# Designs tried in a protein design run: designed miniproteins, single chains, continued (5). Part 5

Each design is a single chain, and the fold is of that chain. pLDDT is the mean over its residues in the fold that is shown.

## One batch from the design tools (miniprotein)

Design m16140
Fold by ESMFold2-Fast:
Structure m16140 (fold): chain A 97 residues (1-97)
Amino acid sequence: LEELKEELIRLLQEILDRLAAVEPQSADPIRVGVAEVAVATLLSSLRSTPPEKLDEEGLRRAVEIARRGLAELDATADPERQVEIAIETALEISRAL
């Protein structure tokens, strides 16, 4: 359980780092801001939630979703598509938890 929470935090941080690497002129800054806020909010919520209050099956699904999203981000050179992937990934993770 603790390990799944730590893995999810690590994956969300990597997604956030990918978003931070998006060139300011290459994507809609409002959409980038929405993606960053969504991922950062999940990170903050996870860090402040004790493992005992998290659902193990939800965490497993969230980790799988985050890994898939990160893989899609790494496979895409299009900044606009990277932002869309990050938003969808964050939304799916929030629903799984």
Scores: mean pLDDT 81

Design m16141
Fold by ESMFold2-Fast:
Structure m16141 (fold): chain A 80 residues (1-80)
Amino acid sequence: SEKEEILREQFDAFEAYVKELLEYLKKNPNLTKEQKEDILKFVREQAERLIKYAEEAGLEDIVNRIRELMKKFEEEVKKL
């Protein structure tokens, strides 16, 4: 369906964004704790919104991919 295609494209864009953001955080160690927390909050809110839409569409594979992406992102950020 068109809705499924759009959600898959939105997930691909979100995954690319999260990966680029992680590289940005690695290259900018002088970011304040507040700036890092604001970024994390924004990313979590985006992930939660995508999860909600994917769940409503019955796309369990996308829900699982978003959850795994966020788990890896938060683990990597914790190391910084």
Scores: mean pLDDT 87

Design m16142
Fold by ESMFold2-Fast:
Structure m16142 (fold): chain A 95 residues (1-95)
Amino acid sequence: RRAQAAEDLRAAAELLEYIAENIEKMDPISAAFALLAAAVSVWLARPYADPELAERAVELANEAAKAALAGKFEEAKEKAREAAELARELAREAE
């Protein structure tokens, strides 16, 4: 379970990093969906890591999704990067 949570958090971090790097080239709806999928993975892993950091990562991913849908790609990129950093930290803690 912890090993699965760590793997899911690593996958979420990689997805968030990919979105941050490619958001300007992505369809906004697809980007928002991917950001929300990453948020769900982080939220489900919450019991196996720091709950406060997990909630913050989910909040940032949700804010990034809203920014992407509004065409605010710089804001979406910044929030996705911050969410990715937190997801990486959570993955390390969940090991």
Scores: mean pLDDT 83

Design m16143
Fold by ESMFold2-Fast:
Structure m16143 (fold): chain A 89 residues (1-89)
Amino acid sequence: SDLERILASLERGNDLGDDRDAAFAVYEIEKGVDVEGARKRLQEIAKRRNIPLEEVIKRGKELMENLSEEDKKVIDDRIAGLKALRAAA
């Protein structure tokens, strides 16, 4: 079912959660807060998604710098929806 596919995607880290985590990690680096922890999270996302680290950083920056408040809400709503579906399964 679609629900089973969504839950499997969450477990693989193959969803908007990784892009959002990358955006927050980039934000932490720019603020100078927990820079080493943030860098490790970006590296783990790159490894898990099998994409270059620079691509993870680029996606994180683009998400934080170019996303409208409405688009941020859509991402947050989708993440909340996926978590709700996981709780219901």
Scores: mean pLDDT 65

Design m16144
Fold by ESMFold2-Fast:
Structure m16144 (fold): chain A 85 residues (1-85)
Amino acid sequence: MEEKELVDKALELYRKRKAPEDNIRALEWFKRYLDGAPREELKAWLEARIGKKLTDEQADRYLEKVRETLLEQIKSDLEFEEKRK
């Protein structure tokens, strides 16, 4: 629940700041991941971005790393915005 709330706030912030479309699309994909989208959907997106086919095990490993990295980035961006006000 809290992670989805962070993503929603980050999407609102990114749209307000007119962030690059690719960054907005990455957050929209991440929200799909947190909403429990099928592995096949998430895997297809990752394969398209990195330019190679993944095994299910490789996809799971990438998804874990991406989750940690994006959550840390989102928290940092939101904390920076809060401190600026």
Scores: mean pLDDT 75

Design m16145
Fold by ESMFold2-Fast:
Structure m16145 (fold): chain A 71 residues (1-71)
Amino acid sequence: MLTPEAAEENRRAAEELLERGEELAENAESPRDAINALFLFLAASSSAYLAGDEELERRALEAYREALEKE
C-alpha cells in the first residue's frame, strides 16, 4: 500500500485526470482528442486504484466505457 500522503496525491491526480478527460471528450474536435480522452480516463482509473478509491476508479472506468460508445 502507498503511504497516506502518496494515496492522497494519487486521488487528486485521478480527479484531475478524470475532469480533464471529461472536458476533452465533450469538446472533442478530432479523433485525436477522443483518443486522448480515453487515455486520460485510463490514467485516472490507475491513479484511483493506487489511491484505494474504489468509487473514483469506478467513475473513471464508466467514463471510459461511455467515451468508447460515442465512437
Scores: mean pLDDT 80

Design m16146
Fold by ESMFold2-Fast:
Structure m16146 (fold): chain A 72 residues (1-72)
Amino acid sequence: PFAEALARIRELAEKVGGTEQELLFMAGDLINGGLTDEKLEERAKRFGASVEEVRKAIEEAAQLLTDAVRQG
């Protein structure tokens, strides 16, 4: 369910030092092909996390959103 996906995305955001809203926007960018390495690096610096950690969180969030949409 979509609500469960959003709750998990919030947990991912907290782990990387960001907000649910910021991670949702970046996941949306990944899904729509708008996520750039430059934007990813900038966000990682702001969050105080590694680029790899932020990339992983975004990929997991995008997968959760995609799976929720596929289920209905």
Scores: mean pLDDT 81

Design m16147
Fold by ESMFold2-Fast:
Structure m16147 (fold): chain A 109 residues (1-109)
Amino acid sequence: AAEEVLRRATEAGVIGRLDAAAQGRSVAELVAATEGPFVAADIDPATVEAIRAASRSLVAEVEVDGVHLLVTGADVSEAQGREILEAVIEGVESGDFLGAAARVQEIIA
């Protein structure tokens, strides 16, 4: 259920997959190019550490229902991580990606 929704969200560009997106780029360049909070799921520990080193803002790691979430630009609690995951799921299911992005910004702010 959640895994299938996250796969669809990643394919739709709602959640970044750093290993695919970093082909030919450094992680620092990807983090620097991202305006506002960057949200990614299921990243390997070495890539997480590279993001922490490259980020000029906070990097939060949260596990929600077996999903490992990384969020840049905010200090995120498990409760906020759950709300972010729910907003992403709703955005994918409704096709309202702009509304999902706005909800993530609201949760983080």
Scores: mean pLDDT 59

Design m16148
Fold by ESMFold2-Fast:
Structure m16148 (fold): chain A 87 residues (1-87)
Amino acid sequence: REAAILAAVARVRPEAEAALAAGEDPAAVTRRLLMEAHALARGFPEEEARAIGAAAAGLSRADVLRRIAELEDEPERRAEIEALIAK
């Protein structure tokens, strides 16, 4: 749900800000933040969501979106993500 994703993004923001302050690549931090937020919205514990996000840092944007679609249990939401990949 949109509210859950927004709340998850807000929760991972301090981790992203700390990584950017440490000089990490902004694109890699964005991929990690995006995957971690979606894992949290899916109901994964914070520790597991962080591990999932960290694993995504080396992936392309399209691969991250495909993985997020796999975590999504609503068909309509999966279709929205697939449309974003096609752009």
Scores: mean pLDDT 68

Design m16149
Fold by ESMFold2-Fast:
Structure m16149 (fold): chain A 88 residues (1-88)
Amino acid sequence: SNALKNLEKAKKYLEEALQAVRAGDYETAIKNLETALKYLKQAPGAEEAIRSVEAALKALRDGNYVAAEMGIREALKQVDELIAKLKA
């Protein structure tokens, strides 16, 4: 489905953003989160994941890297739950 494809792409970019944050590459993390956000906005029911990504983006811009990683991890959990529901 279109929703499933968008969620799977969002998951890929969220995973890349998490790796970038852990590597201290915050500019790459921001770019990947912005790309993930574009895909999440195309997926019905992704409102919680969108909020988590927006919170992570704000945290990165504020220099709060711990909060940014937590936000990305929460968004990944929310995206995984949505993908599981669509595959059931």
Scores: mean pLDDT 91

Design m16150
Fold by ESMFold2-Fast:
Structure m16150 (fold): chain A 111 residues (1-111)
Amino acid sequence: SEAARRANLRALADYIKAVIDGLEKSGLISKETAEKLKQKVDELYERALAGDPEAERQLFELTRRIGRMLKQGEKDNGKKVEVELPAPPGFSSKGTFYVTDEGIEELKKLA
């Protein structure tokens, strides 16, 4: 359904931005880099909501790339990052992830 599509796109965008915020708060990326990355996510999200299939594919690929970065960080005993995940009102959801310097540099190239 269209409502489910829109909800899924929002969940992906919110997840990506939560990881970016976690990296910024952990001092692993600059505020300027975090803002550029979040602006790109917002642009892709808005275009995808408008029915741009290329923007939707790019948003999914960015989500997959972040997932791979976090898995590689766990495998390689990377730097610890605390991420505040999207949660319903009245709930707190925090995740602990790990990232490598290589993963951070690849993410910075997307800004």
Scores: mean pLDDT 83

Design m16151
Fold by ESMFold2-Fast:
Structure m16151 (fold): chain A 99 residues (1-99)
Amino acid sequence: MAAQEAEITLTKKKEKTVDGLKVYEWDSLENIRKKVESLKNLTPEQKEEVIAELKAGRLPSWVTEIKIEKGKITLKLRYEAGKKAPQPKVLETVLPPPD
């Protein structure tokens, strides 16, 4: 398959006010893992790579789009056979580290 596409949605679990700012506690690593494992289009190796990058606070190498909406973040992924993956980006400003 020349390209495989997948979508992961991360949702807020808790809302907390710190110094007058609303902050969100995002999905735990366990819930992220379950969501990634539910993807039909990815191999087990690709799923482990996505989990490892998100755990490290980085965008997976094949993320093509990030959509931030109220209380959720959607990541769109496109995996291509035979292409070198782009360098991962730090996701720290979008997702806090998992619990």
Scores: mean pLDDT 57

Design m16152
Fold by ESMFold2-Fast:
Structure m16152 (fold): chain A 70 residues (1-70)
Amino acid sequence: SSDSDYIRNTINTFRQWYNQTTDPGVQTRISNYIRIIESIYRRVQQDPSVSPVAVDLVQQIVQDVQNLLS
């Protein structure tokens, strides 16, 4: 689904951001968020009905990381 694709693409984007940053504190935050988003992705695969809530949560995480990288 488009929701699952969004979550998977976000994991890939966070992996890129992790590799591009040189700040160890930011790397740790991104690494922790990757684990959380991977857990959310697995939950959506098991129960697609949670996709809207999962996408909202992932969008909030994306905003937090974008603010860290600014």
Scores: mean pLDDT 90

Design m16153
Fold by ESMFold2-Fast:
Structure m16153 (fold): chain A 55 residues (1-55)
Amino acid sequence: SSAAQKELEEKIAKANAFIDAMGERLGMDDKTVAELKEVAKAMIEAQIRRKLAAA
């Protein structure tokens, strides 16, 4: 649904912003930051899919 798509995009954007801030604070390399963003995206997508399946 359009609402689920928007929620997905907003959660991914917030997760990416948090990972960027944490990466800067901890001095993480660009590769580690990119890997964490991929993991976060996969987890958020899986959670949204589970919510849609349960509703």
Scores: mean pLDDT 84

Design m16154
Fold by ESMFold2-Fast:
Structure m16154 (fold): chain A 94 residues (1-94)
Amino acid sequence: LYASPEELADDILEKIEKEKPKILTVYVPASSPFTAEEVADAVEKKLKEKGYEIISRVRNAGEVDIKFKDKEGKERTIRIVETLPNGEPTPYIK
């Protein structure tokens, strides 16, 4: 269980830096103690603090997509997906 959106954002950035995925998907269940928007805010702040360039942040139906350039100039996406009430009780990365 993540204590804050900031703890989840730190884990997201660690996975981005270690695994370098083109798209990292993060699931935020309706039963989560914090929202997809709060996760997106924490992620955007942490990316900026680490010197990544934010290309876009787009709210779609049931998701928030953050596109950024890594330190090598490659475009990467963090996709924050709102899951239904029958999902996991806490946010998780897949």
Scores: mean pLDDT 78

Design m16155
Fold by ESMFold2-Fast:
Structure m16155 (fold): chain A 93 residues (1-93)
Amino acid sequence: MDEKEKEERKALIRKAAKEKGEITEEEIEEALNTEYGEVALYLGAAAALKYFGRPLEEVEEELRKALEIAKEKKLEDAIEVVERSLEKLRAEK
């Protein structure tokens, strides 16, 4: 993921978080600075896209990217979270 793609996903997540009032920009940055950071970025982007009513195909694409990174980094907890998110999304199609 290049810096432009990273910033675009961060902006989308911040916009959704601000509208929901659930989390602060500080909490988003803290989460993104862990080993889970890249997975969290794709998961957050998927959630934001769904919140803004984007096509489910766009949401699924972000979740698939999150799963790929989680598997590469062998983050078992992240793999489980992403797979459940994909299963739930497929049930909505």
Scores: mean pLDDT 74

Design m16156
Fold by ESMFold2-Fast:
Structure m16156 (fold): chain A 77 residues (1-77)
Amino acid sequence: METLAGEMIALAFRHSPRKDALRAGELVNEALVAASQGDLEEARRLLDEAVSLLPPEAQPEARRLADEFLERAREQQ
């Protein structure tokens, strides 16, 4: 999960302005906390918001990383 979160943050910094990348990183870290508490609906919402901060060309890759993150979070419950 931390590896997938790190990949999403790296993707944001590669493709987005710094302020949007920082916000996406905050949202991904909040999603990690929500997932650790079993709140998968909140984690999904936070990841959806993080993906929306990336440019359209990066969103499909970010969405796949977010889906993999949520799948692994579900397996740990």
Scores: mean pLDDT 82

Design m16157
Fold by ESMFold2-Fast:
Structure m16157 (fold): chain A 67 residues (1-67)
Amino acid sequence: MTPEEERLALAYFALNKEETEKKFAKNPLDKEALEFYNKVLERLRNNKPSEEEIEEVRALIERERAA
């Protein structure tokens, strides 16, 4: 992945953190999936995305949901 693609991916995970936590409460993930998610969280802490990057990802998600 290019550095810009990695930033957008991290912004996507940051944006969906709350939604993912709510899903974990209702449908707990398997151990392997949890380990993967924790690795992503560690990357987010080291490479915190900007608010602009999060807004760009949010706009893309809204477009996808609108079909």
Scores: mean pLDDT 66

Design m16158
Fold by ESMFold2-Fast:
Structure m16158 (fold): chain A 69 residues (1-69)
Amino acid sequence: MDEETRKLAEKVIQLVQEARESDEEKRQELIDELSELLGVPKKEIEELLNSPSTEEANKKLGELLERKK
């Protein structure tokens, strides 16, 4: 993994964690930021954050990161 992809992944993981722990207002701001960082629609970010398990969320995150390569 190149340095740019690694930094993006670390930042995305941090923002996802923060969004899951945040109130609804801050969560929406983080969804907007994640959407811009990953270049995917906000709906896909919302689906990631609303995943029923950590395992499923990680799988979806991996798919989004793979699209950036």
Scores: mean pLDDT 72

Design m16159
Fold by ESMFold2-Fast:
Structure m16159 (fold): chain A 64 residues (1-64)
Amino acid sequence: MTILLVKELDTSHLSDEEKQQVIREEAARLTAERDALQAALRAAYPDQDVTVIPQIYVDGVLVR
């Protein structure tokens, strides 16, 4: 079982410095959310090979 954990960011109103900071913070949060969700799903569905993939889109572009 593969689940996509998608985060979309609109950074068009941010400075370049703010944009990089927000991307780093959201990437760290999304990784933590992915790890928690993956562990919970593996516990709930032990017969499934559960993989949760985090994806970050910035202004419509996939950056991870």
Scores: mean pLDDT 80

Design m16160
Fold by ESMFold2-Fast:
Order: structure tokens, then sequence, then C-alpha cells
Structure m16160 (fold): chain A 65 residues (1-65)
């Protein structure tokens, strides 16, 4: 399930969680990333900002590869 999203170096990313495993995928645009953050807010409530920060951190790793 989508749990968050973030922006790193002008690129947009979506975080998806499945049974505790988190996958980061590059979003098509800002709207997809914002929708992912919306979904994360619905799923995680007050933890959504932390999930978005984790998505940003993982996206930085992807960009540095």
Amino acid sequence: EVVGGGKVDGKYFVATSRNGEVTITEAKDEEEMLEAQRRGEEALGEAAPVANRVAEGLARVVLSA
C-alpha cells in the first residue's frame, strides 16, 4: 500500500509498503507524489510526515546510484 512520497533534487518519488517492506519508485510528476503523500496520511495519520521523510531519504540513495 502507498504510505508516502517525497521530492529530492527536483524528482518525485512514491513509497509503497507491503508487509513491512518499503519500495521506492520514481513518480511520473508532482501530482502522483502528492497523491502518495495523501494516501500515506490516510494510512498512517500522525506518522505520515515521518514516512515522507523516510521516502526522501531512500530517494536520495536511489539518485546517488
Scores: mean pLDDT 72

Design m16161
Fold by ESMFold2-Fast:
Order: structure tokens, then sequence, then C-alpha cells
Structure m16161 (fold): chain A 102 residues (1-102)
């Protein structure tokens, strides 16, 4: 049914976003150089966008947010917290858009 299809798409989006956050957090935690963090996230995001083109917009916005946060005088813990809050807001916005498509 169209409702079950929409619910499945929302669940797939959430699962992808959780995997995405885990990978980005791993990159941030593994690197002490902010420029290196941005470079590694960009490389990873380009690969993911090629494999999952439907999520290229989400990947681009997350990459831009990591760069923005890395240019600020923030601790890794603060960067991770703000990134998680940003992705949660993006997911809520995407879910609302999918639910409003009749």
Amino acid sequence: SPEEERRRRIEELREFAEELLAQVESIIESNDDKEKIVEEVQKWALKQAKENPEFSGLLSRITDKVKELSEQDLSKEEILKQLREFVERLLRDYERQLESQL
C-alpha cells in the first residue's frame, strides 16, 4: 500500500542516517586535525552519494555542517553534539515532507 511504502522509505532514511552519523562520528573521533576531519568526511560522503544517489542532498548538508562546525573553536564533543542535533532536525523535516506528499 502507499502508506506502507512511505513508512518503509522513512525507516530506510532513519537507518541510513544512523549509519551515516556513526561513520562521521568515527572520523571525527579518529582525527585531531580539523582540516583532516573535513577532508575524510568529504571523501566518505562522495563515495556514499555514488552508491546512494537518493541521499546525495542529505550527505551534502551533513558535509557542509561538519565543515562549518570544524571552522569554529569547538571541542570534538561539542561538534558531535551539534552534528547529532542537526541531523535529527533534518530527519524530522524529511519525514514531514514525505508524509505531506499525497
Scores: mean pLDDT 78

Design m16162
Fold by ESMFold2-Fast:
Structure m16162 (fold): chain A 85 residues (1-85)
Amino acid sequence: SQLVSLVQQYFDAIAAGDTATAQQIIQQIADIVGLPVSTITTWFNSMINIQNGTVTQPMFDMSNYSAAQQAAIQQLSTAYYQALS
């Protein structure tokens, strides 16, 4: 999956300290799923914080999104966990 590859590349960029490449990958993910860069950034920060056991505010809330946007976020969530495998 292209999304799985992009999520893996995002982790590699963050691990390398390559913020510019990480930001470019977020833009590509946003373009594929049809969501704003700000939404994708907030979602990734939420997922990483959950994985690390850190509670942050504001928390990501799916109820603020349309059914189509929620489906896109669920697809991204599936790709995220596949990239961690």
Scores: mean pLDDT 76

Design m16163
Fold by ESMFold2-Fast:
Structure m16163 (fold): chain A 90 residues (1-90)
Amino acid sequence: SAKELRKQVEQILKELQEKVDEIEETENDYKKRLEEVKKVVEEALEKLKELLKQMEADPRVSEEDKQEVQEIVDGLQDAGKKLEEALKKL
């Protein structure tokens, strides 16, 4: 259902934040920290893209909800690109 898909998006974002927080608390090497954050961002991005595909196939999901998830996907893609650019400068 649309409600369950929304819960899955929220769960992915919560798990992403928890993983980023753990990396920032446990990894003292700056380059390794950026590499690990990039990895968990890319993993969250893959999951969100799959959910967006499921949302696009479900006629009960509003265009507004699809657009919201697309904007999250676009934001995480931009974040991943910035992390890659930062890593190239190290």
Scores: mean pLDDT 84

Design m16164
Fold by ESMFold2-Fast:
Structure m16164 (fold): chain A 99 residues (1-99)
Amino acid sequence: MKVKMKIKSRAVFQADSAYAAGEVREGVAKDEVMTEEEAKKKVDTIKAFMERMGGTVTETKNADGTTTYTIKSAPTRLFRDGEVAAVEEYYVEITLEKL
């Protein structure tokens, strides 16, 4: 059986960052068709990686029959002379639709 996987990602740097000041780095929204088994493996791999890094993963079953996984990384702090110089936050949304 096939599913459509839609991935949207975003990395946000705070305005006072030592580099990339105020930048929002958005990934290209990708729609990919794959088997249910391949989709589940990709999601489970991302979940395991994000959980290991102190992130959170939320599964939502939508009324339209799609499933959305909302993934947020723990904020990554960069220090200079004991002070926070930059903070990066990473956000991924994965939506699965059965074909």
Scores: mean pLDDT 73

Design m16165
Fold by ESMFold2-Fast:
Structure m16165 (fold): chain A 68 residues (1-68)
Amino acid sequence: SKEEAIEKVVKEVEEYFKKNPELSDDEKERYALQKIFELADKYKLSEEEFNEAMKRMSEALKKELEER
């Protein structure tokens, strides 16, 4: 489902950050945005689905920043 695809992309981005701890906050944000746009194109996300994906990714980025 599209919801499973969103969850998978968020987890892949979180794993990428753990494997690349040297990344700046700006680089992490750029990578996360790129992955969300790729997901939107691949699955043809609606505006509502895209907004949900962006919200979930923003929460993942916030948690990453708080654990430092």
Scores: mean pLDDT 79

Design m16166
Fold by ESMFold2-Fast:
Structure m16166 (fold): chain A 64 residues (1-64)
Amino acid sequence: SLDARDLAALRELDHPSPEGAARAAAELGKSPQRELVRAALEPFLTHPNPNAVAAARAALASLD
């Protein structure tokens, strides 16, 4: 299960400015829950908010 910080960062991908979404992506990309974060990011790749799509792609690129 994702911790509260990762859940909050996932919400930030949808709601904030492009800068806020980018900060959330950076946080998610550094998460120790790497596999869970990858799974949680997949729905955002088809999200109607383009900030969420861009941020999710950036976070996935940061995950090894």
Scores: mean pLDDT 79

Design m16167
Fold by ESMFold2-Fast:
Structure m16167 (fold): chain A 78 residues (1-78)
Amino acid sequence: SIELELSERIKRVLAIQAEMRERLEAGEVTPEEAMYELVAALLGVSTAEVRRTYTREEVLEIIREKEEELKKEIEELL
């Protein structure tokens, strides 16, 4: 079911975001490092690959687009 697969995907994204938030609050990563690690986790690639492939502005755009996509998916489930 697309609905079940979508729910699992949303849970995975939220888990990634929660982990990054905890590491940020603990001071284990800088906000910039967290952005690259978040995008790497969301795309299923290494942080090094994200740094080579995307500019800082493109990384921020990916995060914005993924947040908008996630919000829309959550709204459709509610």
Scores: mean pLDDT 74

Design m16168
Fold by ESMFold2-Fast:
Structure m16168 (fold): chain A 91 residues (1-91)
Amino acid sequence: SFEERLKGAKEAFERFDEVREEIREVLLRLAEEAAAAGNPELAAVAERMAAAESAREFLEVLREYLLELQRKESTESGEEQIRLIEALLEE
């Protein structure tokens, strides 16, 4: 359910500092792969997320990107992901 996903995401948010370095490494690799594949927008977003100093900043960058994707291609999955992130940012 949405409530179960929100709870899990909140727990991950609270543990962000513990996994920050692993997330940064994955995001920097994603940025390199996206750039090589001709997707500079995804590369730029991944680099901005990797540079985030807090879980809140990370979620704000991710929300901005998902809103841009939702404007180009509206999906139910994208709407639910945005809703989840906004709920986390309100806490």
Scores: mean pLDDT 75

Design m16169
Fold by ESMFold2-Fast:
Structure m16169 (fold): chain A 65 residues (1-65)
Amino acid sequence: MEELLKELIEELKKLGVSPVGIRTTAALFRSVLEGKMSLEDAVNLLKSMGYPEAAELLEKKLKEY
């Protein structure tokens, strides 16, 4: 879990996502893994907030998990 989260954060930094976008994506990643939110809801929320590249990366990482 922690290694996947660290990898996600580093990949978001490479994409030039803002610190706010990175923190939001990390919180959503944890919520999906804890069963508090669906992957679809997390992806849609990130897209609505203007982070479509973060949404795509989140979906990819959680599908590979």
Scores: mean pLDDT 82

Design m16170
Fold by ESMFold2-Fast:
Structure m16170 (fold): chain A 78 residues (1-78)
Amino acid sequence: PPPAKLNYILIPLPGGRTLLLATVPKEVLKDAKDANDALKKVAEYFGIELPPNPEVLAFSTKELDFGLTEVVAIFKSK
């Protein structure tokens, strides 16, 4: 598939947490079972290296124009 020009930001937070802010095509999340599955799909889309067993503390999505979805997640390594 062609490379997408969509971006992500990873922000380190206190207590070993990470904030992920990303925009993805809505199709990336269409078959997500839960927040952890959705985080993994976003990471696969961008080639992000997740911890081996990430714990999702917060997850939010917002539908945008042009078939895009905004993703906000807070996670930590176990």
Scores: mean pLDDT 79

Design m16171
Fold by ESMFold2-Fast:
Structure m16171 (fold): chain A 76 residues (1-76)
Amino acid sequence: SMEAEEAFRRGLELLAQRRYREAAEAFLEALKIDPSLRERVRRPLEEAIVGLALDGDLEFARRLAAEHRRLFPPEA
């Protein structure tokens, strides 16, 4: 949907600005609207999680890492 694409695009813009929390929230909102964006969100969301951890926002980074692992489980 247009709303999901707009949320995803906003997330990419926020990520480029190193606004990692807001970027992650925008990516999760895009997935909530359109779960088919899952693979497109995968790498940008990983980038936001790493950025959050490096900025010292460890609690939010850990929460998002758990969500990312749920969305993209390693092959058994």
Scores: mean pLDDT 84

Design m16172
Fold by ESMFold2-Fast:
Structure m16172 (fold): chain A 62 residues (1-62)
Amino acid sequence: MKEYYEKLAKELGAELDENVTTDLLYDPEKKKFISLEEYEKRYGTSLLTPLLEELNKALGLK
């Protein structure tokens, strides 16, 4: 699988994190594939806005 992800990273013009081979997600800030844990930490702020919007929708309007 690592070889497959490496090819995908090259296709997207991104780098691949060798330490992660199972749960890989594309990080546009780093332009590479990283682990889910790292992706969530790196994207904490960027993903916060859309997550808050969904949360507000679930709680606000019924």
Scores: mean pLDDT 57

Design m16173
Fold by ESMFold2-Fast:
Structure m16173 (fold): chain A 64 residues (1-64)
Amino acid sequence: GGAEEAAKIAAESAVKQAMELTGAKEEEIKVEATASGLTSGGGTATYGDKVFEAGSSSETPTPL
């Protein structure tokens, strides 16, 4: 469903944000995708002590 796809897109956005801000390789970043409800998705990318979160595909990634 749409929630699972939204979660994947959000996770990819969070990873790209983390890579851009930290200079880390994708493989060094811990990524988690969460699907909740019917249309909601979230993604989290972690590098060291930095956490980056992204929501649905219509939202811009934002550092935490």
Scores: mean pLDDT 70

Design m16174
Fold by ESMFold2-Fast:
Structure m16174 (fold): chain A 72 residues (1-72)
Amino acid sequence: AVSSAELAAASRDVREFLERIPGVGPETADRLLAAGFTTLADVQNASLEELTAVPGIGPELAERILRVVRDE
């Protein structure tokens, strides 16, 4: 179990991590969080189709995101 502060920190960490990916800006990271990808594990377990369903994410960017998150 994690505290509310730890959950908030994890969501912040995933946003900051996503923003480090070339082609992902703060707006795209916010859209991923809004779509339910609130933890690194959520993004790692996402399919290419689920990521491309997020507005502003094309297939090339989705593949890049999956490659980077699965490397960490």
Scores: mean pLDDT 73

